# Designs tried in a protein design run: designed miniproteins, single chains, continued (2). Part 114

Each design is a single chain, and the fold is of that chain. pLDDT is the mean over its residues in the fold that is shown.

## One batch from the design tools (miniprotein)

Design m7966
Fold by ESMFold2-Fast:
Structure m7966 (fold): chain A 80 residues (1-80)
Amino acid sequence: MEKVKNALIKFLKEVLGLDEKTAQEIADAYLNGDEERLDELLKKYVHESSREQIKALFDEIIKNIDNPEKLKLPIVKEYL
């Protein structure tokens, strides 16, 4: 899902201040269902207190894939 991947990358870059390559790696791990890789990347680049919130936001983005308007960055920022 190209739109979801782009939304996740934008969120990770703009809200968490991650570089583009790191944001892409996290987004790819999440969208591929690679939970071990996702957990590893979140441990390295995201503060512990934010990891559960980030996973919840990713799940909400995927859950609303049928509503393109809910996949926009502003919606993600409202959850945070």
Scores: mean pLDDT 67

Design m7967
Fold by ESMFold2-Fast:
Structure m7967 (fold): chain A 103 residues (1-103)
Amino acid sequence: MVEGGTAREEIVVDADAETAARAAKEAALEEVEKYDEGVEVSESRLDSGSILVLVKGPKITVAVVARPLADGRTRVSVVVTAPDGELAEKIAREIKKKIEERI
């Protein structure tokens, strides 16, 4: 049994936090569903205007924070936990790429 791993990616996008969170949710769900079953999605809005999206399967968890910036852009942080580090890095990288493609 391989040791589990975590990967992190960050991106700044020219979109509001709601648009960025929606793109990230769609990208994360699409990527997690390739490797895991029984995926649950939750979304929370913070007082700061940040949006937290959690996409959780039995093996893979993706946490996304979309934080609005003063200039109207959004910083998106993606954290992936998976059974191994290479899979976590692959999923995080693909989610980042898909967010860029959707915005």
Scores: mean pLDDT 83

Design m7968
Fold by ESMFold2-Fast:
Structure m7968 (fold): chain A 74 residues (1-74)
Amino acid sequence: SLEDLLAAIEAETDPERKRALALEALEYVIRHSEDPALRQTARWLRDELLATPAERWGRVSDSLRAYLRDLLAR
C-alpha cells in the first residue's frame, strides 16, 4: 500500500534505497489515484526526482514522503 511505502521511506537510511522507494510511491500514485491532476503532479515529481543528483536523494525523498503524507490526510 502507499502507507507501507511511505513508512519504508521513513525507516530507510540508505539514500539510494530511499530514492527507489520514493519512485515506487510516486508510481503507485500514478497507477492508483482517481485524480488526474494528482497523477500528473506525481509524474512531474518522478521526473524531478530522476534528475536529482545523488547528494540530494535522501532529502528529496523525505520531502516527497511528507508531501504524499499530506495528500493522504486530505
Scores: mean pLDDT 84

Design m7969
Fold by ESMFold2-Fast:
Structure m7969 (fold): chain A 83 residues (1-83)
Amino acid sequence: TRLEAIIRSVGDLALEAARAKGFSQELIDLIERATELGLEAVREGNIDKAQAVLKGLQEATAYIFKGDEEAAKAAVEKGLAAV
């Protein structure tokens, strides 16, 4: 679906940016897990959860480009905590 494609694209962008900036393996692992959970939520029809995770990944990506690793981690965690 379109939402799955968007989640994959944002997750891939966040991973590429985090790796390029040399950010921690903890952030990389967190982005990978969040992307997988977002895709799982779409497949299970939990669109609210999928959108919450996507928002977290989008906010994290913006912080990664600004060089703020701690804010990026917090954004992903906030997205994952939204039920």
Scores: mean pLDDT 87

Design m7970
Fold by ESMFold2-Fast:
Structure m7970 (fold): chain A 86 residues (1-86)
Amino acid sequence: SHSIDELILEIDTGDSITPEQQAQLDAALAAGIPTIVISKDEVTGKPISSVAMDAEDGRRLAERMRELNETSLENIKRLIKEIVEE
């Protein structure tokens, strides 16, 4: 069977990224695995938006999060969008 080729992070809207989710992101970046971040509706638990980033985009995100001491999901989503869609 194939190993997972990408990491998918499902994060509830309005919350900060958890230490567990940060560890998953760091592990994916270390392995060079592209990451998809999915925002979930707090009421239904269903995905309502997603942003895909490759390993290089993820590395840039981790660096900026560390520099800015940023854990807010809304700000993280903004950073991902700036990196991926620029």
Scores: mean pLDDT 60

Design m7971
Fold by ESMFold2-Fast:
Structure m7971 (fold): chain A 82 residues (1-82)
Amino acid sequence: EMDKAFEEAIELARQAGDEETAEEIEELKKALQAGDWEAVLQESQELGEHLRQALLDGKLTPEQVRQIRELVAKGLEAYLSS
């Protein structure tokens, strides 16, 4: 369900060796589950900046960043549509 997309994004980040990105995605998921929209906005912005930095540092490839972003967006849309 909606959690599956976040779980897939977390797994992708961990397989790439980027535990920090995985933790950011987990915090975003927790904020969504708590219904804390202020935290959701802040965590979403932090994740976006972290993904940009991971790409620049070579921790994630452009393809991995696109896949993670797509999965997170899918999870957000599924959650908001429920």
Scores: mean pLDDT 81

Design m7972
Fold by ESMFold2-Fast:
Structure m7972 (fold): chain A 90 residues (1-90)
Amino acid sequence: SKLEKIIKGLEELLKLLKDPNATLEELIKKAEELLELTKDDPVLKLLMENLIKALKYSEKWSEEEQKEFRKSMAEYLEKVIKWLKEELKK
């Protein structure tokens, strides 16, 4: 299903956000791939659009601010993934 593909993609993005060796370019590319999968869902589309904007803007932040942003985003995506997995079981 499309939802299963979205969940898998979000789990892959989450893994990259937690990887200290993952580049900003890799994160942006993964988020853009997810935006294409979520374009028919207004809530998920908005989430992906805002994440891509924040990732692009974060290039100008300090390393400490970038780490804090990635941590906060990872925590938020874990909640989103949990919610979507619960919806998939219905």
Scores: mean pLDDT 84

Design m7973
Fold by ESMFold2-Fast:
Structure m7973 (fold): chain A 76 residues (1-76)
Amino acid sequence: TPLVSSYDVSVEGNKITVTLTDDKGNVYTRTFEVPEEKAEEALNAVSKVLDDSVKNKTPVDETIKKIEQVVEEIKK
């Protein structure tokens, strides 16, 4: 299972873009839409999950599921 090696995260308006690189050099990009007033909260929460995933060498699939869950909770 591919493990998260590095990430980049950016926000533009209501869109959060996450780019993950695994331990084999594969790149995964996901874009999430949140209310604009929640974009900063979502960026902070997603960044925390990504930072933890790099430190712990979390699988890419688990990391993506975690960020999807965090984004859905924030959208409420």
Scores: mean pLDDT 84

Design m7974
Fold by ESMFold2-Fast:
Structure m7974 (fold): chain A 79 residues (1-79)
Amino acid sequence: MSDEELQALVEEILALPLPDRVKDALGLAVVLGTKTALESALRTAGQEVASLDDATLRAALVALGVPEALADRILAVVE
């Protein structure tokens, strides 16, 4: 992913109607590019996940209020 694509993704996350602490944690998870960092961000939002598979993480992001298309883009950058 290019730096410009990463910055655009972070800016879209920061525009979500979520608490600042949750948006900051999601933005950091995208910058770090790890599923473990994404799990920590979801836990900050009160969302605990049983596994780090894409389906479980996607469901947690959507349940949190992240649009499906943005959730798919977040999952595309985390390992």
Scores: mean pLDDT 82

Design m7975
Fold by ESMFold2-Fast:
Structure m7975 (fold): chain A 64 residues (1-64)
Amino acid sequence: SMADERARLSAEIKRVADEMRRRLAAVDEEARRRGWSPEEVRKRKQEVIDEASKRIHELHDKIL
């Protein structure tokens, strides 16, 4: 059913968001270990956010 399809896509979007949060936390951990500059941290986090945002937008389009 369409409701079941929407539920599955919503669950996948949640998984992408959860993965993004884990990756952002990993960037912070690696930054502390390596002594990265605030600029490098921002760059690395933006890359993670951009990738996750693209995936979420693609999944969201399938719900409609």
Scores: mean pLDDT 84

Design m7976
Fold by ESMFold2-Fast:
Structure m7976 (fold): chain A 57 residues (1-57)
Amino acid sequence: AEEAARAAAESMRAAAEGDEERAKQYQNLSVRLASLSQEAAEAAARAGREERDRLGL
């Protein structure tokens, strides 16, 4: 989660310095890390729901 925010911050810094290629690299990394974080959160939510259903809650 924090890694995606860090990549976004580095992208903004590179853009401010005029380094468009580096800005795009960090932007792509940020998007990918955010996507992976979303998938992990969805998997955790699903596992939690299944556990509650199993416990009759």
Scores: mean pLDDT 77

Design m7977
Fold by ESMFold2-Fast:
Structure m7977 (fold): chain A 78 residues (1-78)
Amino acid sequence: SMSAIREQLRELLAKMAAGTATPEDIEREDQLFDQYLAQLRAEADALAASDDPADQERAVVLDTFVRMMESIKRIAAS
């Protein structure tokens, strides 16, 4: 679930900030972050299929956010 992913990401990011993260923790954070973005994209696609203008507007906001985060990750990996 999104809540479980966010909780695990919060714990892993806290370890990274404290300098106590293992290489496995860092790899797990990367995997969970990708999973989180994939779930947000799926939510955006579902909202875009709605006949409700409010859902369609939320879809545009979420899609824009996901694309921005993907771009930031790509730049950071370069």
Scores: mean pLDDT 84

Design m7978
Fold by ESMFold2-Fast:
Structure m7978 (fold): chain A 82 residues (1-82)
Amino acid sequence: GPEELEKKRLALRGIILDMVIKESEELAKKAAELSGISLEEMKKLRDEGLKYFEELKKKDPELAEKIEQQARIQFESLKKFL
Protein backbone atom coordinates (compact mmCIF):
# COMPACT_ATOMS: atom_id res chain seq x y z
CA GLY A 1 0.00 0.00 0.00
CA PRO A 2 1.01 3.71 0.04
CA GLU A 3 2.56 3.37 3.52
CA GLU A 4 4.81 0.51 2.35
CA LEU A 5 5.92 2.53 -0.71
CA GLU A 6 6.69 5.53 1.54
CA LYS A 7 8.75 3.35 3.93
CA LYS A 8 10.79 2.01 0.97
CA ARG A 9 11.37 5.58 -0.27
CA LEU A 10 12.47 6.71 3.22
CA ALA A 11 14.75 3.66 3.60
CA LEU A 12 16.42 4.41 0.24
CA ARG A 13 16.90 8.07 1.24
CA GLY A 14 18.33 7.07 4.65
CA ILE A 15 20.96 4.77 3.11
CA ILE A 16 22.01 7.42 0.54
CA LEU A 17 22.28 10.10 3.25
CA ASP A 18 24.30 7.72 5.47
CA MET A 19 26.74 7.13 2.60
CA VAL A 20 27.02 10.89 1.94
CA ILE A 21 27.62 11.70 5.63
CA LYS A 22 30.23 8.92 6.01
CA GLU A 23 32.12 9.87 2.81
CA SER A 24 33.20 13.33 4.02
CA GLU A 25 32.05 16.29 6.10
CA GLU A 26 32.49 18.58 3.04
CA LEU A 27 30.26 16.36 0.85
CA ALA A 28 27.63 16.18 3.64
CA LYS A 29 27.60 19.99 3.99
CA LYS A 30 27.29 20.47 0.20
CA ALA A 31 24.42 17.94 0.01
CA ALA A 32 22.59 19.66 2.90
CA GLU A 33 23.07 23.11 1.29
CA LEU A 34 21.76 21.88 -2.09
CA SER A 35 18.75 20.27 -0.32
CA GLY A 36 17.97 23.50 1.58
CA ILE A 37 18.21 21.79 4.99
CA SER A 38 20.68 21.83 7.88
CA LEU A 39 23.25 19.07 8.36
CA GLU A 40 21.46 18.16 11.63
CA GLU A 41 18.14 17.78 9.76
CA MET A 42 19.94 15.62 7.18
CA LYS A 43 21.25 13.36 9.99
CA LYS A 44 17.70 13.07 11.39
CA LEU A 45 16.37 12.04 7.94
CA ARG A 46 19.20 9.47 7.71
CA ASP A 47 18.32 7.99 11.13
CA GLU A 48 14.60 7.80 10.22
CA GLY A 49 15.36 6.11 6.88
CA LEU A 50 17.79 3.60 8.42
CA LYS A 51 15.09 2.65 10.95
CA TYR A 52 12.70 1.79 8.08
CA PHE A 53 15.53 -0.08 6.30
CA GLU A 54 16.07 -2.29 9.40
CA GLU A 55 12.32 -3.06 9.48
CA LEU A 56 12.41 -3.87 5.74
CA LYS A 57 15.41 -6.25 6.17
CA LYS A 58 13.32 -8.27 8.68
CA LYS A 59 10.17 -8.38 6.48
CA ASP A 60 11.69 -8.66 2.97
CA PRO A 61 15.48 -9.22 2.89
CA GLU A 62 15.56 -9.57 -0.94
CA LEU A 63 13.86 -6.19 -1.43
CA ALA A 64 16.16 -4.65 1.21
CA GLU A 65 19.20 -5.87 -0.79
CA LYS A 66 17.78 -4.32 -3.99
CA ILE A 67 17.16 -0.99 -2.20
CA GLU A 68 20.73 -1.00 -0.82
CA GLN A 69 22.07 -1.64 -4.36
CA GLN A 70 19.95 1.24 -5.74
CA ALA A 71 21.19 3.52 -2.93
CA ARG A 72 24.81 2.71 -3.86
CA ILE A 73 24.15 3.50 -7.55
CA GLN A 74 22.47 6.82 -6.63
CA PHE A 75 25.28 7.69 -4.19
CA GLU A 76 27.96 7.12 -6.88
CA SER A 77 25.97 9.39 -9.24
CA LEU A 78 25.63 12.09 -6.55
CA LYS A 79 29.41 12.07 -5.90
CA LYS A 80 30.00 12.99 -9.57
CA PHE A 81 27.72 16.07 -9.25
CA LEU A 82 28.69 17.22 -5.72
Scores: mean pLDDT 85

Design m7979
Fold by ESMFold2-Fast:
Structure m7979 (fold): chain A 65 residues (1-65)
Amino acid sequence: SIQQQGQILVRSTQGRVKYYINQGNIDRARQIMDDTKQRIRQTMPPDVAQQYISQLDQQFNQFLS
């Protein structure tokens, strides 16, 4: 389902983003975030896309704190 695909994408993206943040490569982490958000917007209904994008942004900000 679209929801299962979205959950998998968010989970794998969170892991990848955390990896680059821990390496001190914030620019790469931001690029991964931007690419993933674009894919979410292209592949999911707007309401579902907004939920996953919000989760990614919240987690990204938490990793930087």
Scores: mean pLDDT 85

Design m7980
Fold by ESMFold2-Fast:
Structure m7980 (fold): chain A 88 residues (1-88)
Amino acid sequence: MVEEGKKLYKELLEDGVMLDGHGGTKWMDLSRGGTLDRKFFDVDVMFDILRNGIPGVFPSLKGKLTDEQIRALAHYIVDSMSPYDSPP
């Protein structure tokens, strides 16, 4: 699942979103006011955002990917971009 999410992230978001998480900055900047800053690192919240999209910011993936693929993508984004990842 995580491996599939990594491939989907590179394929679908790399052209508009940087691998090092910098691409997420603009998206989080539009939602700064506190709400998505922490919830962005929650898999269920990320899945909902990816599935439904945000008009003018992020397109809906509901018709483009299966729910399983969207879940894998959400897991990868949260795992790779979360500042709350477990230390080694």
Scores: mean pLDDT 56

Design m7981
Fold by ESMFold2-Fast:
Structure m7981 (fold): chain A 120 residues (1-120)
Amino acid sequence: MTLEENARRIAELFERAAESYRILAKDYQARGDTEKAELYTKLAELFEKASQAARDGNLDEAARYVLEAGEFVAKNAKDPEYAEKIRKAMEELAQAVRDGDVEGAREALQKFAIALSKAL
């Protein structure tokens, strides 16, 4: 697999994550949970930017948006344990992105999703 092909696959992972967060943001908004709606909207925006950067072949920029997303979520986590798990998962994701490691990125995204579900 080429770095270019791997960057495209990473972009697709981020696009799917962003789409999921957009749906979740709309659901929370419909329930009147404005804080969670805004949080998931910001996550969707950051993953959309990471996806575009990866499509453009700029994996360092994609990794930067991933770290920004991790910091944003960790700052809003109620439990310091989940804040730390979020930071660690997003640091692992950022490194996998820089390396063009599609499976590492998938695994780190899964860890992030699990930590996110417990942090809020």
Scores: mean pLDDT 87

Design m7982
Fold by ESMFold2-Fast:
Structure m7982 (fold): chain A 72 residues (1-72)
Amino acid sequence: MEVEDLDEAELEEAIEELRRAAEELARETGDERIIDRAEAYIEAVRWLRENPDAPEEVKREKLKELYERALK
């Protein structure tokens, strides 16, 4: 049987929960940047899923890059 760090269903649920939480928080605070940051995090998670064998240093740099791009 295939064993993953995160099941596909669990990953999708986590993404939906994150988007929902970000949308609610953005509505509460009026800060749309919360949604942008959530989208950047989702993109990072997708990249990590596609590159599970990448070194931790590479993963860390990629996450940082995606966050910085979301702020620009």
Scores: mean pLDDT 70

Design m7983
Fold by ESMFold2-Fast:
Structure m7983 (fold): chain A 68 residues (1-68)
Amino acid sequence: SMEEKLRKEVRELLEERLPEEVLKTIDVDAVEQFALALLPLDDEERRRKFLEALVRHLQKHPENFAKK
């Protein structure tokens, strides 16, 4: 499904851009759910800009999506 493809895209982007030590502290499912709620499904450029902003936020504030 499109949702599964987008979840995979988010996960792969996080794995590419975040150090493994940081990534293992993050609730990736929570990030994926947050992204799906806000992702523009019909605009690839806006989706890309959103994902870049999300990654930048997680690089600065990984604690906002920390595993409980």
Scores: mean pLDDT 79

Design m7984
Fold by ESMFold2-Fast:
Structure m7984 (fold): chain A 62 residues (1-62)
Amino acid sequence: MEPQLIHITDASTGVTPEQVTRAFEIAREAGIPVELEAGSDPADPESEKVVQTGLEKAEELR
């Protein structure tokens, strides 16, 4: 099955760590492998925090 790649690059303006965690939970329940990609604007320290929190939560769910 092809993994769905979740991009959090441009959505940092509206994406919360809670939404990222929810997406991983749903994908896991559906048996869909997903990957998180963090390659966005490091000019915003807030966006890096959101991605990092999402990664930590995703690791907890696997």
Scores: mean pLDDT 56

Design m7985
Fold by ESMFold2-Fast:
Structure m7985 (fold): chain A 66 residues (1-66)
Amino acid sequence: SMEESLEKLRRAIDEALEEETKLLIEEMKEKGVPQEVIDEIKSNREKRVKAVFQHILDEAFKRRKE
């Protein structure tokens, strides 16, 4: 079903982004980037990803029912 496909996609995206974010944060810490800057980048990244995924969901539900 579309619901199962979307749930699998959402999980895969969340997992991939979490791993990439962890690696990016560690690299920035090793390079001496201030924690404040790291926190801003993380917050901004999470907001953009959430917005993009929500847009994809809205378009999928609009064009496909199942």
Scores: mean pLDDT 72

Design m7986
Fold by ESMFold2-Fast:
Structure m7986 (fold): chain A 75 residues (1-75)
Amino acid sequence: LEALVQKAEELEKAGKLEEAAVAYAKAGYLASTKEEAANYYVKAGNLFQKLKKYPEAILAYLKALEVDPNNEEAK
């Protein structure tokens, strides 16, 4: 998981936003806590939104709310 998150951060820093978003979504799926999972899904959603991939962004935000209904950024 940590290696996947580091790869996502490196991809984001390199401007590979779509690849970074996919990596964050995978990190959310593999996260051991609901707070970590929600945070990674929100990051993926934010990146998909910047790419104007709204269906993927909506799905990521819904996953964040599914694992943590009180997540403010996904509301």
Scores: mean pLDDT 76

Design m7987
Fold by ESMFold2-Fast:
Structure m7987 (fold): chain A 100 residues (1-100)
Amino acid sequence: SLEENPDDVDALLERAIQAYGEGKYEEAYELFKRAVELNPDDLWAQIGLAYVARKLGREEEAARWEAKAFETLANSYEQLGDKEGAERYRKLAEEYRAKA
């Protein structure tokens, strides 16, 4: 987003990280959740949701977001031509999906 917008992913991520640092895990969760709803492939939002879900005791949800983050990383490595990196992160995504 090039304009200030209440649904700006970058602004949501900054607010979520601040809330997380302040121990406001429910607020951080809602902000990261909004960010991922606007951009489902946003790696920072996926990682943030995994961290916050774990802090909230939502272990299965945390594992699902960790798996999604690894899938996003695998896709990025494949686009860069790094087949070894892509395969490594695909295996991690499968492992974490099994834990969810």
Scores: mean pLDDT 84

Design m7988
Fold by ESMFold2-Fast:
Structure m7988 (fold): chain A 91 residues (1-91)
Amino acid sequence: LPEMAAALEEEENSLSEVARGIAFATLVPAERLPEVAEALLRGLRAVAAGVPVHRLPRELGLSLEVVETLERLIELFGLEASIAALEALLA
């Protein structure tokens, strides 16, 4: 039903707004957001799987800058919302 497709599109737009809010709140430049988003999503998924944040540089080779941004995302929006927003941004 086209109406249901429009409702899903509205949810997708809400996630895009959250992603824009994340970018603005973390001061990540929009031009670098796609490259940083893949690394952040990888780190956030590892945290969701039980990897402690302080182990991310060793376990996944993430830079300190990416780990600090990831910690800020979890603090501001929570783990699940941060993953959903980054997945929406990369889709």
Scores: mean pLDDT 68

Design m7989
Fold by ESMFold2-Fast:
Structure m7989 (fold): chain A 62 residues (1-62)
Amino acid sequence: ANTETGKAAYEAAKAGDKEGMNEAAKAAGGRPLSDDQVAIAMAAAKAGNGSGVGAVVGAASA
């Protein structure tokens, strides 16, 4: 996954913007995030873990 896409996903996750996270996943060439992936990404963002959010988005695009 692109690190720029990961940053966009992190900001969307911090804001609780599920659609923004899905747009970031699509920008990474991926499929929409599952409900579980969205929940994990939001929890990671609330903990300040941008790398964790990027990993979830990257897994969706793999």
Scores: mean pLDDT 72

Design m7990
Fold by ESMFold2-Fast:
Structure m7990 (fold): chain A 70 residues (1-70)
Amino acid sequence: MSGGFVPVDPKEQERARERATKLAREAGLSDELIERVENSDLTDFGVLTQELARESPEKAGAAGLVWAAA
């Protein structure tokens, strides 16, 4: 199952992204941005953190902690 030097499973990364997307929805980001993250090829946690920081630095910090813990 797990082994080697990869710190996070792709599956775990996907779950972390889903949690980050939910946080973005609760943060009140635009529906377009949330839909793009959810349905598109946009899967970079850094991008999500930057978008959250534009709306609320506190929520961006929380999202970053969630991704760091994943």
Scores: mean pLDDT 57

Design m7991
Fold by ESMFold2-Fast:
Structure m7991 (fold): chain A 75 residues (1-75)
Amino acid sequence: GHHHSEELGRRTLEAAGRTGELSREELARGFAKATGWSLPTARAMVDAGLRAAGLGEVVSAAQVPTVLEAAGRAA
């Protein structure tokens, strides 16, 4: 995977307090905390990433870097 997406994924998981499956809301909150972005912005980016990656409302921790990489490409 992309190194930046892997590191950002790790920080997102730490901020969310999760190591297993994450809901869309948990991922968005973790991403907002990891990036310092507003929650609405983080939610929009996560939604774009989930759509681009073909994933649903629940993702595994291992899928988080893929979602964030897809979000970066979709933005």
Scores: mean pLDDT 74

Design m7992
Fold by ESMFold2-Fast:
Structure m7992 (fold): chain A 65 residues (1-65)
Amino acid sequence: GELSRQRQEELGRLVATGFALHELGAPATDYTVELTSPTTLTITAVSPAGTAVLTLPLHPDAVLP
């Protein structure tokens, strides 16, 4: 739903922050979520310690915006 887009943005921020903390040992200061292919999302988290990239495969039945 339309409301879930706001929730997806917040979830993306939380995932990027947690991922950056886990991989880089520092919280994300910025992040981007990009549709790399019709079935793949790429999350890039930037922190003072560096940049971390997470690639997520999407479910076969998922329809992307």
Scores: mean pLDDT 65

Design m7993
Fold by ESMFold2-Fast:
Structure m7993 (fold): chain A 78 residues (1-78)
Amino acid sequence: SDKEKKLLFVQMRIIAIGTEAMILMRTHPELREEAEKVLREVDKIREMIFSGEPLSKIEEQLSKVEKEMRRLLEKAKS
């Protein structure tokens, strides 16, 4: 279904963020605590999916976490 396809894309985005955070912890140990916080926010989004929260709320939280991950990647370039 279309809803199942959207959930698959959400799961792919979650995997991408988690991977980026894990790489950042390895390459920039000084950002480890902020990257670990991103991983905790990703876990909260997974809990929202399992609890059947509306897709709109899941996508809103995911966008916020993606923005934070992007901020950390920019900080790593400094």
Scores: mean pLDDT 87

Design m7994
Fold by ESMFold2-Fast:
Order: structure tokens, then C-alpha cells, then sequence
Structure m7994 (fold): chain A 90 residues (1-90)
């Protein structure tokens, strides 16, 4: 139980950090008159990885805290939507 909670927290923190990085890249893209294809691809990859980390954390939390698991699935879906938005700009 404690090992699962520690791993779940680690994955949640990794997902949060990646999502924050993705938001930074999004603001960089918005500040540029024409964002570079490399910047758009990096943003997509970072949001995709954030979604993966949130999904992994959600799976572990499903055995510990169902409400937290559901919240993390919502965050994973939002990160995935952000990744799709950048794909449409490529």
C-alpha cells in the first residue's frame, strides 16, 4: 500500500512538472509571430508524456483513492487535448 502510494505520488508529480513545461512551451509559441515546427513538436511530446504519467498515477490511485484516480484521469485527458491542439498546428 505505502509503496503504491509513493509511486503514485511520484508519477503525479512528474505529470504536473511535464504539464507545466508544456504550458511554458505553449506561451513561447504564442509569443512568436510564427512558432517553429520544432517548438510545436516538443510541446506535443511533453503534453503526451504528461498524459501518460497522469494515466499511470490514476491506475495506481484507483487501488487507494478512487476520487484522486478520477481527478488524474481528467488531467490526463486535458493533457492529451493540449497535445492534439499542437498536432493540428503542425
Amino acid sequence: MDDLLNEAKKLEEEGQELYRRGLELREEARAAPVPSPELLREAREVFTEAARKYTQASVLYSQIDKKKSEELLKRAREAARQAQEFLSLL
Scores: mean pLDDT 82

Design m7995
Fold by ESMFold2-Fast:
Structure m7995 (fold): chain A 70 residues (1-70)
Amino acid sequence: EEETRRAAEEAMRLLRPILEGLAAGDESSVARLAEALGISEEELYEIGRLFAEGRVLEAARRLIEAARKA
């Protein structure tokens, strides 16, 4: 629980700029965020989809795993 909670907090910190970029509708911002995080745009869109579906913890976990690969 505590470990999952800390992971979710860290992921939310990383997700904030992604969510802001997506909310702005700026495809360029999405591309820059993907490059900064070391993940593909495809992976970033998938994470955004999970978040939009209310699957926040799953989106957070996927983002953390993708960032760890970078």
Scores: mean pLDDT 69

Design m7996
Fold by ESMFold2-Fast:
Structure m7996 (fold): chain A 71 residues (1-71)
Amino acid sequence: LVLSEDMTGSSAARTVIPKGSEVLAITTPYTDAQGRQVVTVYYRDVAGKRRAAVFDASRLPEIRAALVPAE
């Protein structure tokens, strides 16, 4: 599965996962060091590098809706 659109993470770094990135795994919601409910999205970028981005757990349905089969 790949992202159908760019998605910006919820962390202070505002990491952008580009459209077309392969999503490898999404964690179950967990509490971060700041007490926030978050998920980590593990993905490969277009160069094949393994990366991670943190999103608020409330955004999980949005992330799942953006996942499509790879071309």
Scores: mean pLDDT 77

Design m7997
Fold by ESMFold2-Fast:
Structure m7997 (fold): chain A 78 residues (1-78)
Amino acid sequence: MAVELAEEAAKRAEEAGDSVAATLARQAAKYARQGNLKKAIASLEQALRRSEAAGVEEATELLKEAIEKVKEELKKKE
């Protein structure tokens, strides 16, 4: 779920023209697949800041959901 939410947020950011947020969200999805949840959260938080600055509300909401889900997964591994 967290990987899918990060990929969807990346797609929405790219469609809105925010290639930087899209790249950061895709990077987060890669880290999540590798099990590196702390780096995934960091990349998602960077993507969220970029998306908020660009005014891409749809991507911003998906990124917030992805961050929450990755934090839940991290708590289960700790």
Scores: mean pLDDT 79

Design m7998
Fold by ESMFold2-Fast:
Structure m7998 (fold): chain A 93 residues (1-93)
Amino acid sequence: ELRELIRELLRKLEELRLLEPSLKPVPESVIEENVERLLALPKEELIELAKKVIEESKEVLKLAEEGKVSEEVAELAKELKELAEQILKLIEE
């Protein structure tokens, strides 16, 4: 469960990042490496990273309200926030 949520979170972060035309994609292997890296972190560090994703998602949603990002970006940001919240719940039992 936790591994899959982290993988989905990282994939959605990459999808959101790639909606900016100037950015280049990272290979799927980099996403898998980041999944393993995050799973190897102490719980406290993983909690802080999940909180950071929530805050960054809130910032993107604010930009969407200002009409500065597409509806696709807003939907990804919403999904990222929800995934990060699910990760926090699993870590804290």
Scores: mean pLDDT 76

Design m7999
Fold by ESMFold2-Fast:
Structure m7999 (fold): chain A 89 residues (1-89)
Amino acid sequence: STLPPLSPLQREKAKRISEKFGIPEEDALRALLEARSILRHDLDQGLSLEEARERTRKFLRSRYPQWSDEEIEAIVEAAEEILREERER
């Protein structure tokens, strides 16, 4: 329910996705934060990276039904990159 504070990387990735696909920046940012939280949670529960990615895609598709698969994949990839930088090891 609570969103974490915005990092410069999160803002930059949301802006790039917004500009590329014509999605409002606020929507791209919200989806990015939601995707990051899901990926982290699933990985912490012991799911594989691919299973975590698939679950995140399904969530985003349900939450943002007007988005294309390309738009959803861009959010998932950006969230994974953000999580990778946050998760050292």
Scores: mean pLDDT 81

Design m8000
Fold by ESMFold2-Fast:
Structure m8000 (fold): chain A 88 residues (1-88)
Amino acid sequence: MSLEEEIEKIKKLGEEGVEAAKKGDYESALKKAEELIEIAERSTDLELVKTAMESVDKIADALPKPLQREIASRLTSGVLRSIGDQLD
Protein backbone atom coordinates (compact mmCIF):
# COMPACT_ATOMS: atom_id res chain seq x y z
CA MET A 1 0.00 0.00 0.00
CA SER A 2 2.71 2.55 0.96
CA LEU A 3 4.73 1.68 -2.15
CA GLU A 4 1.62 2.01 -4.35
CA GLU A 5 0.86 5.46 -2.89
CA GLU A 6 4.47 6.57 -3.56
CA ILE A 7 4.21 5.32 -7.17
CA GLU A 8 0.97 7.30 -7.66
CA LYS A 9 2.67 10.40 -6.24
CA ILE A 10 5.54 9.96 -8.73
CA LYS A 11 3.08 9.59 -11.62
CA LYS A 12 1.27 12.76 -10.54
CA LEU A 13 4.57 14.67 -10.40
CA GLY A 14 5.30 13.45 -13.93
CA GLU A 15 1.88 14.56 -15.19
CA GLU A 16 2.40 18.02 -13.66
CA GLY A 17 5.78 18.26 -15.40
CA VAL A 18 4.24 17.34 -18.77
CA GLU A 19 1.47 19.93 -18.34
CA ALA A 20 4.02 22.61 -17.40
CA ALA A 21 6.05 21.77 -20.54
CA LYS A 22 2.91 21.97 -22.72
CA LYS A 23 2.13 25.42 -21.27
CA GLY A 24 5.66 26.62 -22.07
CA ASP A 25 6.70 26.68 -18.39
CA TYR A 26 9.96 24.85 -19.09
CA GLU A 27 11.56 25.85 -15.77
CA SER A 28 8.82 24.07 -13.78
CA ALA A 29 8.97 21.07 -16.12
CA LEU A 30 12.76 20.78 -15.69
CA LYS A 31 12.47 21.10 -11.90
CA LYS A 32 9.93 18.26 -11.77
CA ALA A 33 12.16 16.13 -14.00
CA GLU A 34 15.12 16.83 -11.66
CA GLU A 35 13.02 15.80 -8.63
CA LEU A 36 12.07 12.52 -10.35
CA ILE A 37 15.72 11.82 -11.25
CA GLU A 38 16.71 12.38 -7.59
CA ILE A 39 13.94 10.00 -6.45
CA ALA A 40 15.25 7.35 -8.86
CA GLU A 41 18.88 7.88 -7.75
CA ARG A 42 18.07 7.55 -4.03
CA SER A 43 15.65 4.62 -4.38
CA THR A 44 16.68 0.95 -4.33
CA ASP A 45 13.21 -0.26 -5.34
CA LEU A 46 13.29 -1.18 -9.04
CA GLU A 47 9.54 -0.62 -9.58
CA LEU A 48 9.75 2.86 -8.06
CA VAL A 49 12.87 3.68 -10.11
CA LYS A 50 11.17 2.50 -13.32
CA THR A 51 8.05 4.59 -12.63
CA ALA A 52 10.15 7.70 -11.90
CA MET A 53 12.23 7.21 -15.08
CA GLU A 54 9.06 6.70 -17.18
CA SER A 55 7.76 10.00 -15.79
CA VAL A 56 11.06 11.74 -16.66
CA ASP A 57 10.79 10.33 -20.20
CA LYS A 58 7.26 11.73 -20.59
CA ILE A 59 8.38 15.19 -19.43
CA ALA A 60 11.40 15.07 -21.76
CA ASP A 61 9.17 14.06 -24.70
CA ALA A 62 6.99 17.15 -24.05
CA LEU A 63 10.02 19.50 -24.03
CA PRO A 64 11.84 21.05 -27.03
CA LYS A 65 14.77 18.98 -28.36
CA PRO A 66 17.51 21.17 -26.77
CA LEU A 67 16.01 20.62 -23.29
CA GLN A 68 15.47 16.92 -24.03
CA ARG A 69 19.23 16.66 -24.74
CA GLU A 70 20.01 18.45 -21.45
CA ILE A 71 17.95 15.89 -19.50
CA ALA A 72 19.51 13.02 -21.46
CA SER A 73 23.03 14.30 -20.69
CA ARG A 74 22.22 14.17 -16.95
CA LEU A 75 20.96 10.60 -17.28
CA THR A 76 22.96 7.74 -18.70
CA SER A 77 21.92 6.81 -22.26
CA GLY A 78 21.40 3.29 -20.88
CA VAL A 79 18.67 4.49 -18.51
CA LEU A 80 16.72 6.32 -21.23
CA ARG A 81 17.11 3.34 -23.60
CA SER A 82 15.75 1.00 -20.92
CA ILE A 83 12.66 3.22 -20.58
CA GLY A 84 12.21 3.36 -24.37
CA ASP A 85 12.33 -0.44 -24.65
CA GLN A 86 9.61 -0.71 -21.96
CA LEU A 87 7.31 1.78 -23.75
CA ASP A 88 7.61 -0.05 -27.09
Scores: mean pLDDT 73

